# Designed miniproteins, single chains, continued (2): the designs that were tried, part 41

Each design is a single chain, and the fold is of that chain. pLDDT is the mean over its residues in the fold that is shown.

## One batch from the design tools (miniprotein)

Design m5408
Fold by ESMFold2-Fast:
Structure m5408 (fold): chain A 75 residues (1-75)
Amino acid sequence: MSQIEKAKAEAQAFLPQIEELAKRYPEHSEFLEGVKRALEAFLAKPNPSMEEALEAGTALGLVEILRSVLKKIDS
């Protein structure tokens, strides 16, 4: 229960960051739009499984890694 609630809160907080990244790096927009779509589907589920929460957490981690890498490339 707590893990699912945490995953939903983190997904919701990351959506505007994913949108900003997609606008700044249109060459990566397809991947970022895919992640956003998956997270929105997860947030829309009233009773997601623990597996779905883990998948959402993994997707958030991948976006954070991508953001870090892109920031270093642009520096």
Scores: mean pLDDT 78

Design m5409
Fold by ESMFold2-Fast:
Structure m5409 (fold): chain A 68 residues (1-68)
Amino acid sequence: EEVERAEEEYRKLGEDRAKWANLSPEDQKKLAELGKERGRILVEEDDPAAARTRSRALNAEMDAIIAK
């Protein structure tokens, strides 16, 4: 499934980011989940502008967690 593949790829990206930050296990899990959601949006949302907007919001959440 294209959604499943995108979720897995973005989950891995979130995990990689967490590895280089001194984050709690719950924050690491949150980053992985946000990554999966971003992957899902990119596959399921047919409007590129809407997908970009939602992806930016998720990136902001991920950055906020890393900044802790």
Scores: mean pLDDT 73

Design m5410
Fold by ESMFold2-Fast:
Structure m5410 (fold): chain A 73 residues (1-73)
Amino acid sequence: NLVEEFLNLVEQKREEEALSLLPKLNMSQLETLMAALPYPKTPAPDDYSDEKEPSEKGKLRARLRAIIRALAA
């Protein structure tokens, strides 16, 4: 289960490995991760790069990327 693998990597603060899984996740998996992560899903400085993304999937990936970096810190 890619969602569980991703959450385990985030919990272990393995930021780069978690980020490498983002392109492999479908929309449903990205939405599940947004709901499961304890950090606020608020826009970060990285989020305005999503204004250039053609899809909702791109926006979710950027938000998750910001959350991963916050959890890894």
Scores: mean pLDDT 66

Design m5411
Fold by ESMFold2-Fast:
Structure m5411 (fold): chain A 100 residues (1-100)
Amino acid sequence: MTEEEKEKKKLILALSILMLLASRYLGLKVEEVAKLSKEELIELTEELIRILREEGGDPVEIRVLERILEILKSLEEIEEEVIEEAKKLVEETLEKLKEL
């Protein structure tokens, strides 16, 4: 596995977590988050951090969102393939959880 493949996997996981938290706290569908630009994803992540800090949310979720924000800010662009893989990972994870 190349370093580029590792970074891609890290970004897919970061976007998947962002999609789940946006759904949980803002009621946004995964499909709606998947349509956002990099700049809109940064704004969404900052808004989630703000809400969780103001409402006394889970400090682990806040730290995860802060790491996602740093990842997003380090990128020039986000490839559509990465967004689609993140969406698929969320859908597969939710289906597996329904079986438990």
Scores: mean pLDDT 81

Design m5412
Fold by ESMFold2-Fast:
Structure m5412 (fold): chain A 84 residues (1-84)
Amino acid sequence: MMKTKEEIIEEFRKIVEEYKDDPEKKLEALKKKVEELLKKGEDPEKILAAIQELRDEGLLTTKEATELDIILGLHYIEEAVSKL
């Protein structure tokens, strides 16, 4: 039931294509997708790898990729704090 890295990459590519004319909406939609995937228990390392792949392909700017990486980082911090 868990998505593969390639499936996550494909979902992100679809969002990039859908919102290609609105960078603000594109970033907001990508942030919501990252949050949705994390909420569903998808592997954060696969999500991170997908963001990196899209950045490397030029589909995401460094700024956009960094903002998505911050969401992943906050998720790691929140999970770590919950174990204390």
Scores: mean pLDDT 80

Design m5413
Fold by ESMFold2-Fast:
Structure m5413 (fold): chain A 82 residues (1-82)
Amino acid sequence: REQALIEEAELYARLLIAKKKYKDDPIKLAEEFEKIKQAPPANKEEIQEYIEVVKEEIKKGENVESNKIALKALEKKLKELE
């Protein structure tokens, strides 16, 4: 159950980053989404980056509840990696 939340949080953060990077390029965005679906579990550095992205969204007041859930799962994963 906790692992499923972590996997969803990793996917959520990856999709947020992809949407920001390729907002004006729908073809590259679609290609990035296909890569994200097949991506291996995130390493410590990637989890730290995802935490920063999610915290920035919370600070802006965007999707605060979803971002708080994702943040909690990502912080838990970060503790498990160390």
Scores: mean pLDDT 80

Design m5414
Fold by ESMFold2-Fast:
Structure m5414 (fold): chain A 84 residues (1-84)
Amino acid sequence: MKPEPVKLEDLSEKTQKILKEIEKHAKDMFGAKGLKPEDFTDKEDLERLVAYFRELAEKYKDIDPKGANYFYQLALEHEEALKK
């Protein structure tokens, strides 16, 4: 079953804060401008980000199901970019 698309504003404040921390971490670690696939220049960085989002989805699935679904959507979006 395809998870229903989750918007950023539908997430808990805690999950939104985590996403802001991830965005900052991505900028610091990868030199990325944001969390979109186009913000990354290296396929290896995209692969690492996909793995990280999948880990977060698994970690939060029982705590924040909407946040977990959002992380899963981000993983899929970046994984699709790797196939192009």
Scores: mean pLDDT 71

Design m5415
Fold by ESMFold2-Fast:
Structure m5415 (fold): chain A 68 residues (1-68)
Amino acid sequence: MQLLRVEFEEPITPEHLAAVEAIAAKYGGRVVRVDPERNAVLVETTDPKAAMPELAALPGVKSVSPAF
């Protein structure tokens, strides 16, 4: 499993979180932690290569990167 950090341009809304959770679940993972001070969500996934471009395409996403 790989951790991904999804960083948003703005404060995370419930709609943003639901969209991230849906993509995480699609790729065998889940939301591990929300970091509201950094507008970031940590996502666990079994398929980071497929998950990263879908997460990056979400409205308001600034960046998606591996987290360790």
Scores: mean pLDDT 83

Design m5416
Fold by ESMFold2-Fast:
Structure m5416 (fold): chain A 100 residues (1-100)
Amino acid sequence: SERQLLVNLIAALAGRKVAEREAARLGVELDPELIGQIQDFILRVEEGKVPNADELLERLKQLVLAVTGVPELRVPKSVEIKISPELEAEIIALIKRHFP
């Protein structure tokens, strides 16, 4: 669901502790595998490996700012789970809907 994807995106961007309260409130589950895939996406955006990476990075900072009050992303140093192209497209679409 969009709510599940959004909450797991927040967990990847700002940390699980920030997302756990919202996950409980919305009745959605934090998924470690999904969070791991989103962390791969964040690292790829930070490394400029995604089309329009600078625009996406700025939108991710705005999302974190809206949730945490600070525009600082948790960028992973390494990732164990590679994101699928389908999930990457869904995350990009979600970000664009929230920050057109």
Scores: mean pLDDT 79

Design m5417
Fold by ESMFold2-Fast:
Structure m5417 (fold): chain A 92 residues (1-92)
Amino acid sequence: MREAELAYYGALAAVAAAKAGGSRPDKELLEAEVTGTMALLPAAVAKALGELSPEVEAAFEEGVREGESLSGEEARRKALEAAEKIEELRRE
């Protein structure tokens, strides 16, 4: 579907969920982290093949940067929102 959006929300969900969960992630944060990580697989494969577009790479970097800037309840909220956006994008 939208590769750049999946890279952005995938990175945001994975990074924010990890920051919010720390050493004691609950089920919702684990599901958000898995959803985000799975959304990043196409970009990771493209990078390994030397075919990663600059647009997708920039979107990924933006998602990581935003996720890293968050903490506590805001990180949790953003992780869950990003996971929902990934599900919307994949619904076809």
Scores: mean pLDDT 81

Design m5418
Fold by ESMFold2-Fast:
Structure m5418 (fold): chain A 62 residues (1-62)
Amino acid sequence: SEEDFKKLVEFLKSLGMSDEEAEELARKVLNKDTLGATGILSKLSAEDRKKVTEFLKSLGLV
């Protein structure tokens, strides 16, 4: 949803992602583009990737 997109973008920006990277990752996740999302997530630390996964789980997206 649009609300989930906004929440995910703001969360990703809080982890130090640029506006462009945060929006691209959020779009790929909501479109279920697993391969594209993985490419962007690989730039994050293992700890930050875990935080992203837990946040997505809280939104019911994984």
Scores: mean pLDDT 78

Design m5419
Fold by ESMFold2-Fast:
Structure m5419 (fold): chain A 84 residues (1-84)
Amino acid sequence: DALEKLEKALELLEEGKKLVEEGKKLNDEELIKKGIELFREGFELLSEVLTNHSDAVRALPEEVVKKLLEIAPFLPLELKELEE
């Protein structure tokens, strides 16, 4: 079920984002690492859905698109944190 996988991916991405933001505020490296890991898992699952259901990308529910737009700008920031 593509929708179920997509919802799970968004849950992981959102939780990961929250943990990284909280970890940065608290200077808690463990929270940041946990957030990055959850974000990666969510992104991998999202990528699987998008790759296998390219037509479904254009037919995504509005609420899903809104969540993706909120999370998408965060992805480059998390990648930068991970690299260096």
Scores: mean pLDDT 69

Design m5420
Fold by ESMFold2-Fast:
Structure m5420 (fold): chain A 65 residues (1-65)
Amino acid sequence: EDLKKEIEKLTKEAQELAKRYNEVMARIRATTDPEERARLTAEAQSLFDELVKIAKKIKELNKKL
């Protein structure tokens, strides 16, 4: 039960990060400012790295179920 709740929390966190990632990607497509594009690209990379980290943690927790 505790492991399932932890996985559920991480899944919700991943969904929020994916939503933010999609918003940043949409802003990159819309922007014509090179400086803003560079900043948004850095933000997208950070969000992607967090998503990968959460995905690995979910995988490890699922192995324990």
Scores: mean pLDDT 83

Design m5421
Fold by ESMFold2-Fast:
Structure m5421 (fold): chain A 83 residues (1-83)
Amino acid sequence: MVDPELVAKELGLEELDEEQRKVLEKILEENLDDLSALQKKLKAFKALVLAGLPVTMEKVEKLAELDANLSLEELVEKAKSLR
């Protein structure tokens, strides 16, 4: 099983709180058989963390449904609108 802290480091995230770690673990567990969904949800997770917002699976899923060609910066701005 992939270590969520190692994945967070690969995403450029140095420190995760307990709730962020749990959400990341759930993303990895639920999406291992769908690489496309996994990549979209990991990008959404990173955007929520960078936006400084509470991270939940619902917010990750909503943000991941946005256009896949959005930049990380654009996704961070979209994450802020999900407050």
Scores: mean pLDDT 75

Design m5422
Fold by ESMFold2-Fast:
Structure m5422 (fold): chain A 93 residues (1-93)
Amino acid sequence: SAAAARAAAEREQEKREFHAEVLKASLYAHDLAMEYWKDRSQTMVDALLEYLKEKGIEIDAKNMQDIVRYLLAEKKGVEVEEVEKKLEEYRAG
């Protein structure tokens, strides 16, 4: 049916847009990691967490990937849990 075809096309478009945002988040995490290692300093992750906390954003992050997932969730206007679920769906199919 036309309605089923439209729904399928909308799902594929959302999947493509999510894939693009995951790629952007991965590149951002890579750039942050490279800058961190360039100065041989362990302060960059801590400085980012402190900066976010000063903005009223407190996150439970163990590494740069956790920070990236949080920023991706904020950019998409969704919860971190939804980003994790969509990442699992992306990896599965």
Scores: mean pLDDT 68

Design m5423
Fold by ESMFold2-Fast:
Structure m5423 (fold): chain A 85 residues (1-85)
Amino acid sequence: IAAKLQEIRDLIEEAIRALEAGDAERALEYLRKAKELASSLTEMGGDFIVEELEAAIEAVEAGDLERAIRILRGLKTFIDQLLAS
């Protein structure tokens, strides 16, 4: 579980970097992979992580990269708190 949360967090960081570089396609690749991993987590906030990743994907697809970055930063903080517990 912790190893998957760590991988999801790392994918979110890579997605944020891609969005900051204006690379929406690369960001979507990272976000879709993170969503697949989060979908395998039936416990520990997996549903919330999936919902936030879906919202970030929708924001990127709409061209709202700033909104996507805000969602992902909040999600990263949430995952960091889970890993600290």
Scores: mean pLDDT 82

Design m5424
Fold by ESMFold2-Fast:
Structure m5424 (fold): chain A 78 residues (1-78)
Amino acid sequence: DEEEELKKEAYEFAKELLESDLEPKEVREKLMEFLREMNKRTGHYHEPSEEVREEFLNLPEKELRDLIEEFLKELEKE
């Protein structure tokens, strides 16, 4: 089904993002944009406040990596 294919793409994207060695800024922006797209397609979209988005863009590298790993873990479950 379409949802399974979308989750496969999300999983591969997150994994490649983790391996890509991009600058932290670009990783944050790409991850946030991708998560937003995935949430829209799965019907679980929520709009964060501007303050929350700003905090995400200024996330430390360690937290950014942890977020990507958690994202992969959740996608693997379903």
Scores: mean pLDDT 67

Design m5425
Fold by ESMFold2-Fast:
Structure m5425 (fold): chain A 87 residues (1-87)
Amino acid sequence: DEKIERGKRIQEIVDMKKKGVSLGAIAKKLGISVGTVSNYLRRVEIGEKKTEEIIKAYKENHGDLGLAAKKLGVDPNVVYLELLDAE
């Protein structure tokens, strides 16, 4: 499954960066360009920001799924599913 393999590769990049490995060293180990590593990390940051934004909106609205969903412009079920994955 291409999505699962892509997710595993992105996770390897994130884990290496958390361990203090430089972008150049990550790129060399995976046989990709530094720009590709930077693009994967940017996509992870965007994904993390979406999940964090949903959880934060839920907490800032004191557990009101409807208010959090309305503030984010999403369906309340989207907020609910993200919370199930996080907790």
Scores: mean pLDDT 70

Design m5426
Fold by ESMFold2-Fast:
Structure m5426 (fold): chain A 76 residues (1-76)
Amino acid sequence: SLAEVQEELAKLAEKYGEQILSDEDAIKKLKELEEKYGKELEEAAAAGDRDKFLQVMEELYLEVIEIIKEHVKKQE
């Protein structure tokens, strides 16, 4: 569910947020995601398409989680 994905992202942000904010490659990727998905979210909201909006939000959060996990691989 979107709520579960949001919880996972919040936990990762709490644990690794400072590390990610100091990682220039991670920030660049996050900025690219924000630009890409921001427009899709605005279009879905303007159309009143709740299902599409929630789907795009979930996809965005999953890709953010993937970037965080990629940039903490050294911990594995």
Scores: mean pLDDT 81

Design m5427
Fold by ESMFold2-Fast:
Structure m5427 (fold): chain A 79 residues (1-79)
Amino acid sequence: MIDEALEEVRKIMKEAGATDEQIEKIVNDAREAAEQFLKESKGKLTEEQLRRVVFIAAAETAYRLGMEKAKEALEKALS
């Protein structure tokens, strides 16, 4: 479920030293990306595919915000 993947993102971001405002921005961007991908996929996503979409979107937002350590932590969680 999207919420479980987003909670994992929140935990990783907090451990990487992100502020609550940065975490909410990243989580909101990742939620929107995951919901859009689910809509385009007609709901035919596995839980693992959904988790990948959430983490990729979160890492991309972290990169745009200059949060290199957070981006690396999120990418490592996909490996």
Scores: mean pLDDT 81

Design m5428
Fold by ESMFold2-Fast:
Structure m5428 (fold): chain A 66 residues (1-66)
Amino acid sequence: MTVIEAVVALTGLPRELAERVVTRVLKRFGIDDIDIDAASLPDEVLTELARAIGLDRQKLLDLIAA
């Protein structure tokens, strides 16, 4: 599951808006591959992503593990 797909699934945001938020967060950590698998992200990046989109980090982890 890509990071964008995970964000869309958890938030219900339009894909375009989710892609913009994800791209901005990933670039802050030097990651330019927006199609990166969510399970491949470091904990630091997952924590900041959850914070940026207003999600509970645990809900994001639960979806990635499913």
Scores: mean pLDDT 76

Design m5429
Fold by ESMFold2-Fast:
Structure m5429 (fold): chain A 92 residues (1-92)
Amino acid sequence: SRAETIARIEALIPEVEALRAANLGEPAELPEEVQEELLRKLEELARREAPAALEVYERWVRENPEASVMERVRKLLAALAAQALLEQERAA
């Protein structure tokens, strides 16, 4: 079900974020205008390709309205990665 998919994505986000932190470190800060454009493009991509990941992200944004643009970018990327991982597990 959609609810099960959302719950699985939510559960995988901490693992994705931990793996990213261990391997990539802190990325260089992008100019705010570039961050906002990246976020818009990622939201559009998620709307087309990964609506479950978008729903997880939108719930997180409602719970964290003070989150910076870069924090939102990172959270949406983590949700997208989590959904991709889940889809690969289902295909195997």
Scores: mean pLDDT 77

Design m5430
Fold by ESMFold2-Fast:
Structure m5430 (fold): chain A 103 residues (1-103)
Amino acid sequence: MEEDLKKLEEAIKTKNYNLIPRIEDFTALLTSDDPLKQKIALLLMEVALDLNGLYAGAIVASYLRNKKLTKEQVELIKKILEKYKDRFPLSVPFLEYLIKKNS
């Protein structure tokens, strides 16, 4: 799990998505109360948005809307939103909702 996080962070930093480990249970990561698993799911959302995943923000928001997010998770969502808001305006309202709810 921690090894998956390191590989995922390296893949995002280098833009080399061939380094991403096969993560088959994205929904279980999002529904987990483990902050590490939730961070992995948020970084997978960033990869999906970078690869033109138009609904990635809406999917993540649908699972996290009833959870209280940590400050670190909110800051990560803010960074992803600022990076992708001009490319994926349809994802903006869903990510802004998560930020506002946890502010």
Scores: mean pLDDT 72

Design m5431
Fold by ESMFold2-Fast:
Structure m5431 (fold): chain A 56 residues (1-56)
Amino acid sequence: EEERELEEARRRGKEAVDINKKAGFPVTSAPAAGAEDPRVARRGQAYAEGIKEALK
């Protein structure tokens, strides 16, 4: 269950980078902060990892 949410977050990060590159917009890491729920923090980390992987 949670694993699927993390995988989806990573995929969304990669997709966002791809769309911005195709449109010619600058690609930058989106700010994300939220530490009240560990589940929310994990999703934010997964999204950031997706962006980093797409930028490699």
Scores: mean pLDDT 63

Design m5432
Fold by ESMFold2-Fast:
Structure m5432 (fold): chain A 81 residues (1-81)
Amino acid sequence: RQEEIDAIVAETRKKVNEVIAEGQKRLDERVAQTEAETAGLSPEERQARIDAVRKEAQSELDRETGKVEGEGVRAMLDAAR
């Protein structure tokens, strides 16, 4: 019982870390692209575009990590009964 729960926790943590690492890489790439695309805009417009990209990427990451965590919680509840 505990060994099965520990295994699910370890697997869920590994998946969450992978999602975070991939999300961070995508964010860095999107920010770099947005900075290049907005080089001709005003500083205020450039910052607004970058902030929008960061907000969108964070929302996507939160959704993906929440899904993985939710799947892990369901698996733990099934194993812990």
Scores: mean pLDDT 81

Design m5433
Fold by ESMFold2-Fast:
Structure m5433 (fold): chain A 102 residues (1-102)
Amino acid sequence: AQEAQDRLIAAAQRSIDKAREEIEEGMKLMLEDVDKGVEKLEETAEKYGGMRPVAEKVKELMVASLEDKDAALAAAKKALDEGVERLRQQAIDSARAAAALL
């Protein structure tokens, strides 16, 4: 059970980390070209369905604060960090629940 739990957690963490990298790329793209950055965030949301709420929240915060790019980036980074932490905890809890059924 522990080995299965550890493998599930590790796989979820790798997926979350890759999605985070793609969201950060989308945020950088939005600073240069809003439409391309939005497209990247939407592609990330489709590819990593569990990260969809995080990607959409980052998009909303970046768009809402376009007149203050530093404030937009700070708010979006905070939302990304908080969202990633929530999803990591959900992945751990889900892996523990799944391992308990093995």
Scores: mean pLDDT 80

Design m5434
Fold by ESMFold2-Fast:
Structure m5434 (fold): chain A 89 residues (1-89)
Amino acid sequence: EKKIEELAKLLKEEFGLSERLAYLIAKAITYFIKNPSIEEVMLLVLHILEGKVSAEQLSKKFKIPKKLAELLLSRDVEALEKYLKELEK
């Protein structure tokens, strides 16, 4: 949880994301990527913000589920929060 909060703070400070969106992105990354590097996290968020890559390309590059990549690219906070809750149980 502390690692998620630290990543969320970094994303908020570097990209100007809302606290809630930054937290959900950090939580998703730490769930699917074991020991994500700051560089890897930064590249993922840049791709999300630029919107130049497809969900399939993002999924393959960062080894995350395609559904998560779709939610991250849409930046739908409610859908992303629901998805992450479903993963916990």
Scores: mean pLDDT 80

Design m5435
Fold by ESMFold2-Fast:
Structure m5435 (fold): chain A 80 residues (1-80)
Amino acid sequence: SVKDEVLAVIDQAKAAVEAGDKGAALEALAQVRELSRSFPPDVRAQVDRLVAQAEAAVLAGDYDRALAVLDELRALVEAT
């Protein structure tokens, strides 16, 4: 399912952040955005907000914040 694919890509983004791989983290976040286009509009808006926050944290090198936001994103997708 698309939900399972999104969860797997979020886990890839978390692994990239933990490894300090900024490029891989940003690529995974872009994939989350693309896959989430099939979600209902309200859920998609929340995903886009959390992805933007995670992107900002990754670009700032704030990996603790990036991981916290990715955990919120994962919980949102699991609940959907």
Scores: mean pLDDT 88

Design m5436
Fold by ESMFold2-Fast:
Structure m5436 (fold): chain A 72 residues (1-72)
Amino acid sequence: SLSKEQLDAEVEIALLVMNAAIAEKSGDYETAAKYYREAAELLRKTFPDDPVYQRIAEELEKRAKELEEKAK
């Protein structure tokens, strides 16, 4: 079972990813990249030993990089 801190972090991660996706769909690539990076950082800190969550963090970081290139 997850600690309260981990549950609170899961909610925050979900909100960050949702906001990132909304920004991305509206063409705000800079804001989208920021939220994807924040979600990935929180995911890595909260679940450092979970390989599934670490892979998700890597995917979010990759998406952020692609969006940062589009924002330039």
Scores: mean pLDDT 87

Design m5437
Fold by ESMFold2-Fast:
Structure m5437 (fold): chain A 61 residues (1-61)
Amino acid sequence: ASIEEIVQAVQRAFPGKLAALQAQDPQAVELLQQYLVASGYATDAQEAQRLAEQVLTQLRS
């Protein structure tokens, strides 16, 4: 999936957490990483961390 598609999926999954994600709250970031693995966008924790950084960058742009 494209980063834009993943960002849209995250916005739909966490409508009440977007401010915390934009502020890079550690608990919100951990939930994002867990979601990325559970949704199949990331295959492991290392990929989830890298992908979460890209998602957070896009959410702040």
Scores: mean pLDDT 83

Design m5438
Fold by ESMFold2-Fast:
Structure m5438 (fold): chain A 109 residues (1-109)
Amino acid sequence: PPAGPSPPAAVLLESVTPEGKAKVGETVTVTARNIGDSPVRVRAELIDKKTGKVVASAESGVVAPGESVTLNLTVTAAPGDYVLQVRGLAEVDGRWVVTNTSERDLTVT
């Protein structure tokens, strides 16, 4: 892509519960905070490390500066190794653009 100013990192991943492990059918709770000065959205996806498939996802509404949001993902996936990917999206010229990505390993048992 052409060189241009990258959107500032605007989303801080505060917590994931349970951390590192979940059971099939359990709800994984993700809390993220907008640390920027512009409205953002937060997208969370649980991705199978073996196949690269998204097996669960959640997206927030618009999160104002300084606000936190909680997302819930139900793990309806087979036991195995997954990555929870949490993306911050900021509005740039009328489009929602990924500003930063945080990843957490999650083992499903």
Scores: mean pLDDT 79

Design m5439
Fold by ESMFold2-Fast:
Structure m5439 (fold): chain A 95 residues (1-95)
Amino acid sequence: MERVKELEEMIRKAVETKDLVLLQKAILLGIELIKEGVVSAEEVAKILAKAMEEKTGKKVAPEAVKKVAEDLREAANLSEEELEEVRKRIEELEK
């Protein structure tokens, strides 16, 4: 089914439950979708901002959304080997 909806649900659940491991997994999925051209870094940053705004009731600054989008674009330029190292670190946090 729609992978972008899966990303939105993972981000929402992670923010609502304060699950930092799930949030890292959601960000990794977002990076993979950006690499595949399914979603833009700006769209992923907006999904994160919306989840935070819904949880906190406070507006996320546009500058923060732009910074997150820039960080996601840089992460999307990482090699598959570098992303696999990040995946292994996330798995270690679950142990």
Scores: mean pLDDT 77

Design m5440
Fold by ESMFold2-Fast:
Parts: C-alpha cells; structure tokens; sequence
Structure m5440 (fold): chain A 82 residues (1-82)
C-alpha cells in the first residue's frame, strides 16, 4: 500500500530526528519525535510498542537503550512491509 509506505517513510524521518535529538541530550525533542513515529506506525504494532519503549528509555535517561529500541522499531516496520 502506498499509504503504508508513506507512513513508514514519515516515521523513519521522525525516528532519525529522535535519535539525533537523544544523542544531543535534547530529551523533549527526542520524546516528541518518537511519539510522532509511534502514531504513524499504528499499522505496525511491534514497531509501535518498541517506540513506546524508546520514549520511556529516553525519559529515564537511558539514551543507549532508547536509540537501540528506536532503530529496532524501524527495522520491525520495514521487515513487516517487505
């Protein structure tokens, strides 16, 4: 579906921005981007759950875990679409 591909492309941009913000220590921006990505990936429940975990990890200050979970979320969505 072109709609699912567009949602995945938009979510991938938000994951990338969220990861960059988390690496820079901008917790508020990282949380916002992970929330937007999770909303866009409503059709991909595994990816959505991983992004919710990434949000919690960044709020808890576990930046390494947050980045890993956010990347895993994108991989899960890409694998489900393929």
Amino acid sequence: SSALQAALDAAARHVGEGVRAAEAGDIETAVRHFEEAAQLLAAFPEAQALLREAKRAVEDGDIERAIRLAKEALHAALSALA
Scores: mean pLDDT 87

Design m5441
Fold by ESMFold2-Fast:
Structure m5441 (fold): chain A 65 residues (1-65)
Amino acid sequence: MKEEIKALVDSHPELTPEQKALVKEAIDKAKTPEELFQRLRELADVLGPAFRKLAGEIEKLIREK
C-alpha cells in the first residue's frame, strides 16, 4: 500500500526530488487513510497543480483497494 503510493510519487515527472521526498515523508507519517488524505490535501495547497493531480490519483488508488 504505502510502497505502491511512494512508487507512484517517484514515477511522477512534474515533481522535483525535494517535493517527492516531502510527499513520501507525509505518506510514512500517516497512520490512517483519512490522515493520509488530509496530509495530501495540505501538500496540494503548498505544491500546486502538478501535485494536486497526483494527489487525486493517489486517492483513487486507495479507494480501489
Scores: mean pLDDT 75

Design m5442
Fold by ESMFold2-Fast:
Structure m5442 (fold): chain A 56 residues (1-56)
Amino acid sequence: MTEEDLVAALSERLGISEETARARLADAADPSDPRSASNRALIRQTLGVPEAAILA
């Protein structure tokens, strides 16, 4: 799954712009940020994708 696939899916499901979806994915992709762990959990739950797909 590519970053563009995740951006498109997140934008569609949350009703946000692709720019906002890309920013949220970038924040979620940082494994060293404790806030990103919560963002990854929300994105994983929303899209039904494994955490590894977000961190790629």
Scores: mean pLDDT 73

